# Ledger of designs, part 97: designed miniproteins, single chains, continued (2)

Each design is a single chain, and the fold is of that chain. pLDDT is the mean over its residues in the fold that is shown.

## One batch from the design tools (miniprotein)

Design m7582
Fold by ESMFold2-Fast:
Structure m7582 (fold): chain A 73 residues (1-73)
Amino acid sequence: EEVAEALALIAIGIGRVTNDAYGATKLVIKLLEKNDLSKETKLRILQHALDVARSLGDEEAIKLVEEKIKEIE
């Protein structure tokens, strides 16, 4: 759903600005689990989360996102 995708992207943006990639990633995962989004949309959102986690150097967030991508693939 468009609203769930928008909320997930906003959460990722907040994580980037606040330097809390791990917290943002956990929130994104909860949003994806509660909403019936297409596989393609979930992977796109997770790719954005991964890019932010990598830019902040948050190893725990990177691992969490990569594990979730693997589960969906």
Scores: mean pLDDT 78

Design m7583
Fold by ESMFold2-Fast:
Structure m7583 (fold): chain A 86 residues (1-86)
Amino acid sequence: GRLTVVIKGADEKAQELARQWAEGQRAGGTGAEVEVKGDEVTITLEPDDVGSRAQALALGGELQAAGYRVTGKVEGNTITLTVEKK
């Protein structure tokens, strides 16, 4: 199956961080496709497993470290991260 990670409210810095994170996932052997529409980033990960879900949570922590306030929500196979600049 596939895990969808949606980042809402992503400025250029958050979008670039998401792209670099997805490249790291691909380098680690996880399928990762990125689509950017306005301030929303959609990352599709394959497979959907404990590891990919843990990595998606780690992305939330990286966004917080980069200076964002992050709110996470999990709905089935979709993780939504809403980000706001501090």
Scores: mean pLDDT 84

Design m7584
Fold by ESMFold2-Fast:
Structure m7584 (fold): chain A 55 residues (1-55)
Amino acid sequence: MAARRAAARARVDEQIELVRESLKKLGYPDEKIDEIVETMRAIADRRIAAEQAAA
């Protein structure tokens, strides 16, 4: 059971890293990037939990 969630989490972490790099290129401050990353993780965690509950 945990393996699917771990794989989904790893995929999300990859996407977050790409977004982080893009935001740095756009000149966003680290403080803002961290805020966006936290929001993205929260949304991803909520979706993963919802998908597990729906399955």
Scores: mean pLDDT 76

Design m7585
Fold by ESMFold2-Fast:
Structure m7585 (fold): chain A 66 residues (1-66)
Amino acid sequence: SSLLEEAKKLLEEAKKALEEGNYEEAFRQATRAISLATKLGEQAKELLLEALKVAIAAQHKWPYKE
């Protein structure tokens, strides 16, 4: 599914942003991956769990800007 590939790329971008200290971008991309993974259901459950972990990590490290 093209949606699964898109969600996977969003998760990879989120992980890269988190590693680079770009917490805002990491959170944005992880949230997008979560949205797509929930629509895909069971086949994307591992992706959903990883995206949730990235989003939580980014939020905890991200200073409040908005």
Scores: mean pLDDT 82

Design m7586
Fold by ESMFold2-Fast:
Structure m7586 (fold): chain A 83 residues (1-83)
Amino acid sequence: KKLEEAKKLYEEAVKAFKNGDYERAIQLFEKALELAKDDPLLQSRIYTLLAKAYEKMGDLEKAKEYQLKAIEASRKYFRELRK
């Protein structure tokens, strides 16, 4: 199932992030994001960690971009809770 694969990739990406392998973490988060199109909460979590990974790599412009995407995904999640 696509969502189970997305969660597995997310867990591997978090492990890479904790180990300081930011480039590997970004690659795994991008793959997880592609499979998590119908999960705004997971998308928000992935965008938040992508922003932190880019910040650690010194790419402050991409870090800010992903922070905004995380906020948008979070807003979408809370909007769906009211339907």
Scores: mean pLDDT 83

Design m7587
Fold by ESMFold2-Fast:
Structure m7587 (fold): chain A 80 residues (1-80)
Amino acid sequence: AARVAQLEADAAALEADAAALRAAAAGTPEETQARVQAWLKERHGIEEVSPEDAQALARGMAAAYEAAAARSRAQAEALR
């Protein structure tokens, strides 16, 4: 069904974003700031983030996206 495919696509996108945020958080504060700032500007219109806030934010957002992906996967399975 189209909805199952959409939920799986949404979960895959969230998992990819979470993995990218985890990878960004593993770099130097400056690398993490650059990657997270670019990502937030593209998706949320946020122009600036400090290096300290960037690492904490990246880890927090990755965890939230991982949880959201798991929920979408569970919904897709329930609809099969």
Scores: mean pLDDT 77

Design m7588
Fold by ESMFold2-Fast:
Structure m7588 (fold): chain A 55 residues (1-55)
Amino acid sequence: SPEDIREEMERQLEAVLRDVEAQLRSEGLSDEEIQERLDRVRRTMEALLRQRLAE
């Protein structure tokens, strides 16, 4: 169902965000820089998720 697809994609988004956070932290970015980058990634992926569900 569309709801199941959305839940799975949101779960995948959270997994990606965790991986991105871990990578940025390993690169020595500050907490502020990490938060800014994660906010951008989340916004972009949420927009893509909405687009995907609209097709």
Scores: mean pLDDT 79

Design m7589
Fold by ESMFold2-Fast:
Structure m7589 (fold): chain A 80 residues (1-80)
Amino acid sequence: METEKLIKRVDEHVKRTIERADELVKQGKIDEAILELEIGIGMIRIVRGVAKLIGDKELAEHADKKLEELEAYLEKLKAS
């Protein structure tokens, strides 16, 4: 099932993005953490756009949820 594989890849990408951003924050590299999150957000926005274009509602909704998570983290870091 292509949708299930894509959802798994989105989850893996988001997890790696958050882990890398957290490590950069721990090192005091806030600007680098912000850049990592912005790149990650851009990738998920592309996946969401493609999902909507092909009518994959499940993938699009999953991408929207993950975008909210990453954008919330980005806003928190920018406020620091």
Scores: mean pLDDT 84

Design m7590
Fold by ESMFold2-Fast:
Structure m7590 (fold): chain A 79 residues (1-79)
Amino acid sequence: MKFVGLAVIPLPAKVGDEVDIAVWTPEGWEVRRAVIEELTDDYAKLVDPETGKRYIVKIIYRDPELDDAALGAVFEDEE
């Protein structure tokens, strides 16, 4: 998998919710909208509905007291 950026997933979140991901490009950071296909405590699988491109967000931090957002590392899921 290719590391491409960062995401903050607002909580509570569920399958079908939209999440903005920040992807690093040669032109700088680009914000893309993706839809959650799968969500666990460790990762989320996202799809860009316009391009069909899939992403995996590995959750690297959750605040256990606030539980209002999860910070994740975004990877491109190449099939």
Scores: mean pLDDT 75

Design m7591
Fold by ESMFold2-Fast:
Structure m7591 (fold): chain A 65 residues (1-65)
Amino acid sequence: MKEAEELREEMSKLSLEKGRLTVEDLEEFLERAREVLRKHPDSELAKGLVETLELSLERAKELTS
């Protein structure tokens, strides 16, 4: 659970500094979030983070296409 919170904070901080996360940043965070969910499959926080990252990645790809 703490790993999911830390990931969310890192994303927010990077987004604030860069103005937005790149596709590569989102892919890396998504992989890490999936690992957290894999270890804690009933964690609602980890599920939400994975879903948010998947949506963000799709949106980033659409905006760059």
Scores: mean pLDDT 76

Design m7592
Fold by ESMFold2-Fast:
Structure m7592 (fold): chain A 58 residues (1-58)
Amino acid sequence: SVRQELKKIAQEAAELTKKLKKAEEEGNQDEIKKIKEEQKKLSDKVLELTRKLLEKKK
């Protein structure tokens, strides 16, 4: 369950990275800001889920 969530979030993060590169190439500062905010939130979620996964392995 948690591992599957981590895989999904990792995939979403990869997609956001691709979108970020495209937005940077186009000079779309508004999209760049939005994507960076989403990446930050995903990173925080990954950290939380990783911690839960370690706790569940007790």
Scores: mean pLDDT 78

Design m7593
Fold by ESMFold2-Fast:
Formats: sequence, C-alpha cells, structure tokens
Structure m7593 (fold): chain A 72 residues (1-72)
Amino acid sequence: SLVEKAKELQKKILEDPNDQATIKQLAETLAELYKKDPAAFERVATEVFSALKGTAAEEPFKQALIKAMKDL
C-alpha cells in the first residue's frame, strides 16, 4: 500500500537523511496518497514531519512535498 511504502521510505531517510532521491520518492508517494486518501495522507504526513524534525532531511522533504503537491 502507499502507507506501507511511505513508512519504508521514511525508515531509509532516517538511515541516510541526505538521500535526496529517497526524499523525493517519499514526497511523491505522499502526494499520491493525498489524491487517493486525504485522511491517511494527513496522518502519515504528520508522522513523517515529526520523525524528520531536526534532521538534514527536514527542509529538503518540505520543499519536495510542496513541489509534488503542486504537480498534482
């Protein structure tokens, strides 16, 4: 599922917060989840932001998500 994919991508980013390709994939996966299930998106995105807070991935992820959401 998109939720399971997002959780796996989140784990990879926590192991390597400078992995820009995985950050982009997570943002795109969440944008797809927003289209399919907005309630699941809100829950999962909140968990991701909490997990990435204070890491090198925090700002790149925010920027990637904004871009992915605009591309919907």
Scores: mean pLDDT 87

Design m7594
Fold by ESMFold2-Fast:
Structure m7594 (fold): chain A 83 residues (1-83)
Amino acid sequence: SLWEEAKKLLDEAVRALEQGNYKEAADLFIEAFKKLKEAMEAGEVDPIDATRALFLGLAMAVEMEFAGHKEEAQKIIDAINSV
């Protein structure tokens, strides 16, 4: 499902971030949020799960900002605002 694809991309983004691969993490989060938006529009995701995914994205953007990766952080914030 679209939600399962979004979750897989979110997991991959978190792992990239943990490895210090900030650009890859941001790109994966953007793709995850595109899939999340599609899943929300299709009614495939619980609103609570969608909200948790958005808060995870925000937390990661904050971590990137503190790491000095402000451009990547902003891309994640922009992606969150698109859903």
Scores: mean pLDDT 86

Design m7595
Fold by ESMFold2-Fast:
Structure m7595 (fold): chain A 82 residues (1-82)
Amino acid sequence: KKEIEELEKRVAELEEQIRAGDHSKLPELFETLVKLGQAYLEAGDYESAAEAYEKAARIAEELGDEKKAQEAREGAELAKTL
């Protein structure tokens, strides 16, 4: 739970910085969202895991990294089947 709370806080901070124009934070936001998705899966919160992976896929698309976007989409689909 502590790990999830810290990751959620970090995602919020990164999203705020990106909204303020610091697009250099996009790679860190992607990595943090993937970690958050994994933490939610371990906790059995499959809906939140799917949402985190879907967000990560969108961030990877913004970065132009289709491989990372596909990997994140696969994580979301896995979470939706659990």
Scores: mean pLDDT 85

Design m7596
Fold by ESMFold2-Fast:
Structure m7596 (fold): chain A 59 residues (1-59)
Amino acid sequence: MKAKENAVKEAKKHVKEDIEKRSKDKPGKEAEEGIKNVLKILAEELGLSEEELKEILES
C-alpha cells in the first residue's frame, strides 16, 4: 500500500482503540474531544479536509 493509505489505516486503528479506551474509562465529551483533535491533526498531515478524513474513518 502507498504511504498515505497506510497512514489512513493506522489512524483508523488508533482512533478505534482510543475510542474504546476512553469509552470504558470515561465516556462522553472528553473522548469525543480527543477524537476530534486526532482527526484535525491527521487531516492536516494527509492534506485532506476534516470532513473527508471523517468519512474515510467512519466508513
Scores: mean pLDDT 65

Design m7597
Fold by ESMFold2-Fast:
Structure m7597 (fold): chain A 59 residues (1-59)
Amino acid sequence: MKEVEEERKKKIKEMGKKSEEAHTEGEKSGDREETDRRLLEIQKEGQKAVQELKEKERK
């Protein structure tokens, strides 16, 4: 039971929602390139969040 675990769960859910929204918007607009870029940004944000949480867990 750690604050970091709760933050991780929130980040994962948030990334999931953003990814789903990007997918839905992409399907409506039909702009795959824009959708791909948004998904890449979400992945980068997720990776940074995971790295930050790992550093907190180390302490």
Scores: mean pLDDT 74

Design m7598
Fold by ESMFold2-Fast:
Structure m7598 (fold): chain A 79 residues (1-79)
Amino acid sequence: MIKDPLMTPEEAAEQARRGVDAAIEEARKLLKEGKPMSEIASHLVAAYLLAVAAFLISGDEEYLERVKKRVEEIWKEAE
């Protein structure tokens, strides 16, 4: 296994959470700009996958549930 000497599990989870926030922010921006659902959906999928990664690393199930709810709300606004 390749060991990253500069990243702890906490740092990896934090990077995943930052990625979730960035992906959700981009999805919201695209929704506001009237972009097609395909573009919005790609960022929502990325946010969900990163939230799953953060959950698997940290065990924070509440965080995953919050991200899922935010993704579902944006998806409904886009349709």
Scores: mean pLDDT 80

Design m7599
Fold by ESMFold2-Fast:
Structure m7599 (fold): chain A 98 residues (1-98)
Amino acid sequence: DDTEAIDAAIERSLEEVNKATEEQKKLIEEIAEKAAEKGIELYEKLKKENPNAPAFFEAQEYADELVAELGRERGLSEGQQTVAAMMARQKLADYVKK
């Protein structure tokens, strides 16, 4: 899509998600799981050390940063990184509510 370099960032992200192979879907899920796991670890640590800290917010931010780092290193597109971040955030939210 070099011909359309200017405007279609969101459309390219959606196209990449739609083109995801089973291997790419597994990679997205793997990265989301690892980021959520590390986010949960940070959440538990912060909750115990400082009850006044916004532990859930800090854990979400950390999970997002890990998805961006791991996704970039493992070759995920920006759209695939966004999907992985949403999945990680959902896993973290589900954990915190239990």
Scores: mean pLDDT 76

Design m7600
Fold by ESMFold2-Fast:
Structure m7600 (fold): chain A 80 residues (1-80)
Amino acid sequence: SMERARLVAKAVGYVLRALGDLMDGDLLGAAEAYAKAGELYKKLGETEKAKELYRKAAELAAQVDPELAEKLRKKLEELE
């Protein structure tokens, strides 16, 4: 469907943004972008991909924003 295609494109776009943010040293931006990609893959039913992205986001967030890291760990528990 067009809706599914748009969600996939947005999710891929957020992963690319996260990689760009990492290259710039923006750990918070990268964590937020990976988290948004994870949420989109969750909506797509791609549970393992969503878990991978939330885990990456939580690991980055743990270094710069402990509250965001805790929220992301809870999202991971929701998918386990």
Scores: mean pLDDT 88

Design m7601
Fold by ESMFold2-Fast:
Structure m7601 (fold): chain A 62 residues (1-62)
Amino acid sequence: GKYLARVKKDFEAKTPEELSLKEGDEVEILEIVSPEKVYAKNLKTGKEGIVPSDVLELLKVE
């Protein structure tokens, strides 16, 4: 995808709208919901959901 990020720390979903992630997972950012939240797809599992932006490190993909 055009915008890829790496998970910096584990995140556990607390709602059905949120996506659980593990440190080292790679995600595609599909939509920026707010400065604190993105809608992302986990490339390992194929699941999508809301993730806090503070657990993600943006990867520069050309």
Scores: mean pLDDT 81

Design m7602
Fold by ESMFold2-Fast:
Structure m7602 (fold): chain A 65 residues (1-65)
Amino acid sequence: SADEYTEKGRELISQGKYEEAAEYFKKALELDPNNVKARAGLYLALRRAGKTEEAKKIMDELRDL
């Protein structure tokens, strides 16, 4: 479920696995595009991973959901 992916992403952030966390938050948003926690987690994970350009690209795509 979207909640399971969101929770997994949060765990991965706690472990410093920011890129992997971003992938799980993205999967959560594929299931539930309005999941506020998953959106917030995705932004945080990508910023922590130093993936600023990737964050911008995903932001543009999420805006169209």
Scores: mean pLDDT 78

Design m7603
Fold by ESMFold2-Fast:
Structure m7603 (fold): chain A 75 residues (1-75)
Amino acid sequence: AADVAELNEVGLRMQKLADEGKPLEAAYLAGYFAGKDPRTKFVGAGAPDDRPELTAQLRKAVAEGIKKGEEERKK
């Protein structure tokens, strides 16, 4: 199914970005997918506030991704 194929592609891309040390790009894709698919509710990164600056950047990347996904969904 198209939904499953899209989920697999996004998941693989996120994993690759994380493995390459690009967590902000991975967070953006997670948000983008959640915004694009209304059936998916993304519940934050779940990271503890050990590094508040990084956590804030991750949250911002997710929010920006969600906004872009929602814009594409409303075509």
Scores: mean pLDDT 65

Design m7604
Fold by ESMFold2-Fast:
Structure m7604 (fold): chain A 62 residues (1-62)
Amino acid sequence: MEAQKIIDEFVASEEDPEEQQAIRDEGELLVKEGATPEVIKQHLEGLRDALRRRKEREAAAA
């Protein structure tokens, strides 16, 4: 499935297991809800952007 490929790519873009799990869970939920691959990509892109900001702050603070 194209949706599965999109989810996997976004998960691979993150290093934090917690953030990877959040993306995977959200993507799977959207697939079950019947969202199109384009909608899934758009939604996960927004989620990834938010998570990356959080990750950058955490990494800088360590």
Scores: mean pLDDT 76

Design m7605
Fold by ESMFold2-Fast:
Parts: C-alpha cells; structure tokens; sequence
Structure m7605 (fold): chain A 100 residues (1-100)
C-alpha cells in the first residue's frame, strides 16, 4: 500500500540521518543527507497521490518550505543545519502519514 511504502521510506531516511549525524567525514555526511532528502521527497510525492486537494496544498507548501531551508543550509555548508531540517521534515511527514 502507499501507507506501507511511505513508512518504509521514512524509516530508511531516519537511518540515513542517524548515519550522517555519526559520520566524521563531511563528504560522507553530505552524501547521506542528500540521499535522505531524496527519500523524504519521494515519501511526500507518494502522500500527494492519496491526499485530498486540501492536504495536497499543505504537503506542497511544506515541501517548498523544507526545500528552501535545506538548500540554504547546504549553500552555507552547514551539515548540522541540513540534518536538523531533514529531521523536522521527517517528523512532519510522519504526522501526515498518521492522518491518512
């Protein structure tokens, strides 16, 4: 189901975020964060497929906000800020999944 696929993507993203936080290699951490961001984006797009128009608008607005904040942190070279943005987005997507 879409619910199961989204849950799996969120779990995989959470594992990558934990690995990025534990990494002592900035290049490895950056790659793990970008991979986690991709999985969270895929989860958001899947939620959009089963969401009402009102929920689709909320998801789209949240995605736009999180993408802007992530790209700002990435441009600043702030790996900790990148991770924090993705952790917040993950928690937000989890709440949206629970509301299905």
Amino acid sequence: SVRERVAELLERAEALLAQARASTDPAEAAALLDEAAGLLMEAALLLMEVASPERQARILAAVADFVARYEAARAAGDLAAQAAVLEEFLAWLRKELEAL
Scores: mean pLDDT 90

Design m7606
Fold by ESMFold2-Fast:
Structure m7606 (fold): chain A 85 residues (1-85)
Amino acid sequence: MKEKLRKEAEELRKKAEDYEQQANDFVNQSRELVKKTLEAAKKDPEKAKEYTEQSTKYFNQAVDLRKKAGEYRKKAEELEKKIEE
C-alpha cells in the first residue's frame, strides 16, 4: 500500500529533522565556546585549551547527530521514490 510507505517516509523524515535540530544546538554551543577560546588565548593559553577541549566535544556530538540525520533522510528519499513509481 502506498499509504504505508508514505507514513514510514514521514516518520523517517521527522527523525532526521529531530537529529538535525539537536546537531544545530550542539554546533551553536561549540561556536560560543570557540569565541571564548579566542578571547582567552590572548590572556591565558592554558584556559583557552580547556575551552577548546569542551568545544571539540560538543562539535563531535553535532557531527554524530548530523550523520544520523543524513542516514534517516536517505532512507526517507528511497521510500518516497518508490511511492512515486
Scores: mean pLDDT 82

Design m7607
Fold by ESMFold2-Fast:
Structure m7607 (fold): chain A 68 residues (1-68)
Amino acid sequence: IKELIEEAEKKIEEAEKLNERNPQEEVKKRIEEAKKLLEEGKASKDEKKAKELLEKALKILEEVFNGR
């Protein structure tokens, strides 16, 4: 699960960097949603729930990259 957190953090940083060059409000909202899911996943006491939240964050980030 630590690996999923690290991957999500890395992807968020990468997405923010890409959006910095040509800011799009829709992309910014998606990144913020992924950040929220990451924080919820990190705060979750249930590893299964944490994994599910982190997978959702990664899915949103994947959509951000694929939509470009």
Scores: mean pLDDT 74

Design m7608
Fold by ESMFold2-Fast:
Structure m7608 (fold): chain A 90 residues (1-90)
Amino acid sequence: MMLTVYIGIVGPDAEAARAAAEALKERLDVEWEQFDAERNLAILKTRAEEEDVPKVVEIVREVAEEHNAEAVVTVFDEDGNVLSVTRIRP
């Protein structure tokens, strides 16, 4: 089952948030991106099979650690119900 995954990255500055978002786009099939420079925030939307969600979380963790960023990974089912929220901090 393809799940909807939203990834929020908050960097120590806008450049770090942008760099983290670009790194995620190289490793994940990102469907949508929004960047908020005033909040040092990038939000990305992707889709993953249920069994691949742990791999997505680990990719986000690695990228967040490399950029000294915090991240939140929120997974939704086909009906729009929240299945999980994973918070990643340095």
Scores: mean pLDDT 86

Design m7609
Fold by ESMFold2-Fast:
Structure m7609 (fold): chain A 61 residues (1-61)
Amino acid sequence: SARREAINRAIGRALAAIGDLLDAELALKKGEISQEEYERRKAELQAQIDAALAEMDRVSA
């Protein structure tokens, strides 16, 4: 169903963003990226996670 598909897409986006955040944390710990770059990526990825959770809440109502 369209609702289930929308929820699954939102979950997929949240999981992808979480994975990217973990990759960014690992890159920072390895010294591959700067603290400033990490903070920029973290802010963007947190916004994506928040948006996905809001979408899940909206379509679940």
Scores: mean pLDDT 83

Design m7610
Fold by ESMFold2-Fast:
Structure m7610 (fold): chain A 104 residues (1-104)
Amino acid sequence: MIDLTVSPASATLAAGSTLTVTATVTAHEAGLVGVEAVLYDSNGKLVAADSTVVEVAAGETVTVSFSFTLTSAGNYTVKVTATLYNPETGTYASAEKTSTVTVT
């Protein structure tokens, strides 16, 4: 099992600003945690993505930050997915959170 918290839940930024999204992941089993952040525009078009992978012990909490520069005004969504891979069983556990962003 995996727990995911994402900050900020929402933000308003000026065009040309950098958005930093922080994911806090608690892994209840040892394995590999992949964290992916995908930035979508108001039409659901993928604009940018970033990811990282961290090896974790059972009960470990990991904090990961992603930065996106938003040059165009509009409404955006960042979808953060955390996935725990158990190499002993070949199974995945996942959690997902979204952050909403307005650029003016």
Scores: mean pLDDT 85

Design m7611
Fold by ESMFold2-Fast:
Structure m7611 (fold): chain A 74 residues (1-74)
Amino acid sequence: AAIEASRASFEEVLDAAKRAEKTGSVPVTVAAGLLITLASPEDIKKVIEALKDSKSPEAQWIRRIAENKLKELE
């Protein structure tokens, strides 16, 4: 599974996103956005769903990056 092995997992992206929300850190939020660009379409959809109820600016920004990436892959 060479292609899958080189991609970020849903769990890695979600952990980074929750860390961004907890800290309010711009570098952590950017890192979470970069992990989304490495995630599969299925994992991106899971991230969007997990963050849909979050009101934080960090979660909203990460969700927007995920939605934009998903549109490019579909």
Scores: mean pLDDT 75

Design m7612
Fold by ESMFold2-Fast:
Structure m7612 (fold): chain A 70 residues (1-70)
Amino acid sequence: MKLKLVTLDKPAKAGSKVFFNGEQVGYVSSEYTAYVKEDVNLGDKLTVDGEEVVVAGITNVYKEGFLESN
């Protein structure tokens, strides 16, 4: 699936699962960035490691990949 790179308003642990409305939508790529599904938008409130993190920016970086499944 196609994932887009977004910037986060708070630091997050690389490799952590990213959730939106109870669904896993991506994973943290670095301290302030995450790869997420294309339907995630600027200002969306995500959950990472039980904490709220807001999408602070959308980049033009994309990759083909898979979400980690539980």
Scores: mean pLDDT 81

Design m7614
Fold by ESMFold2-Fast:
Structure m7614 (fold): chain A 70 residues (1-70)
Amino acid sequence: SSKEKEELEELKKRGTELQDKYDEISDKMSAEQEKQLIELFKKFLEALLNEDLETAKKYLEEAEKIIEEI
């Protein structure tokens, strides 16, 4: 459906924005924060590959929260 396609494109865009933010703040992160972000991003990508948009959104939002704390 058009709604699912729009949600997928939004998640892809947000994922790209997350990578850009990660690159900007990487020097300010602890090793533990870096590890958590890498794991969450991997889970996000795996969920996208499985077309599980709800799970992808969950992991993306968790990663965004960690970045906001830096």
Scores: mean pLDDT 84

Design m7615
Fold by ESMFold2-Fast:
Structure m7615 (fold): chain A 85 residues (1-85)
Amino acid sequence: MTEELKKLVERLYQRGLEHIEEARKAKEEGDEEKFREHLLEAEIDIGLLGIVRGVAKLIGDEESAKLAEEKIDELREEIRKLLEE
């Protein structure tokens, strides 16, 4: 399970980054609807990382829980930068 949870965290993290990048492009183009859609998708990916973190903690996989926490923090920081622009 440990390796599978780490792979899931990395997949969700990459998907979150892709959605944040698409939100940035939409913002630069003035497409408010696309900006909101992609921002929502990034928030969904963060929520899923939170669920993975919770499951990892419940089964005692501290490494995967820590990785998920770090990736959540990184995605939140990227969204903060996007919103402050």
Scores: mean pLDDT 87

Design m7616
Fold by ESMFold2-Fast:
Structure m7616 (fold): chain A 51 residues (1-51)
Amino acid sequence: MEIFERVKEKIEKEGGISYGDLRDFRKAVLTLSPEEARRIEKEIRELMEKK
């Protein structure tokens, strides 16, 4: 999933993502299963909270 990879790269390289980036990512992930969407968002939140 390119959108997830891109968001993950932004967090790892830049230390976070903008609210707009997160919103766009959520919209894309909602086209997938809800379970997958929640797991991916959890991983991203954990990366951001580690800062």
Scores: mean pLDDT 69

Design m7617
Fold by ESMFold2-Fast:
Structure m7617 (fold): chain A 75 residues (1-75)
Amino acid sequence: EVEEALEALKKDPTNMEAANVLLEAGRYDEAAKAYENILKKDPNNRQAWLNLAKAYGLAGKFDEAKVWRDKYNAL
């Protein structure tokens, strides 16, 4: 599960399914990094913006979560 998701991200850093698996598994830092890579490729992906903010919030990185949440609301 988590190992397969991490290996999938090594092959494709923008793999949304793998990022979602990491988020659900509580691997918030790895999930956040994957969502950042998705947004570098597709900045208008609103689902990735929302999930990145959620991952930062759950990781206790509230300043980062607020920045990304505010950007999502501005889109």
Scores: mean pLDDT 78

Design m7618
Fold by ESMFold2-Fast:
Structure m7618 (fold): chain A 76 residues (1-76)
Amino acid sequence: SMEEMKRAILEAADRLEKEADELYNKGVLTKEQYEKIKELIRKAREAAERGDFTAAVQYLNEAKELIEKAKEEYKK
């Protein structure tokens, strides 16, 4: 259902925001990376609220890619 889809997207956004907050506190994310990730999560929530689930998923995937890239670069 659309309600289940919206809930899943918002829960995914909450999990990504928590991960980004933890990684920023640990110094894994720069301020610039953290701000960009938070902006993408905000845009995903706004898209989900208006029923644009395609845009919401795209923004969450972009946020995930930035988090994974930052984690890889931090290990080097």
Scores: mean pLDDT 89

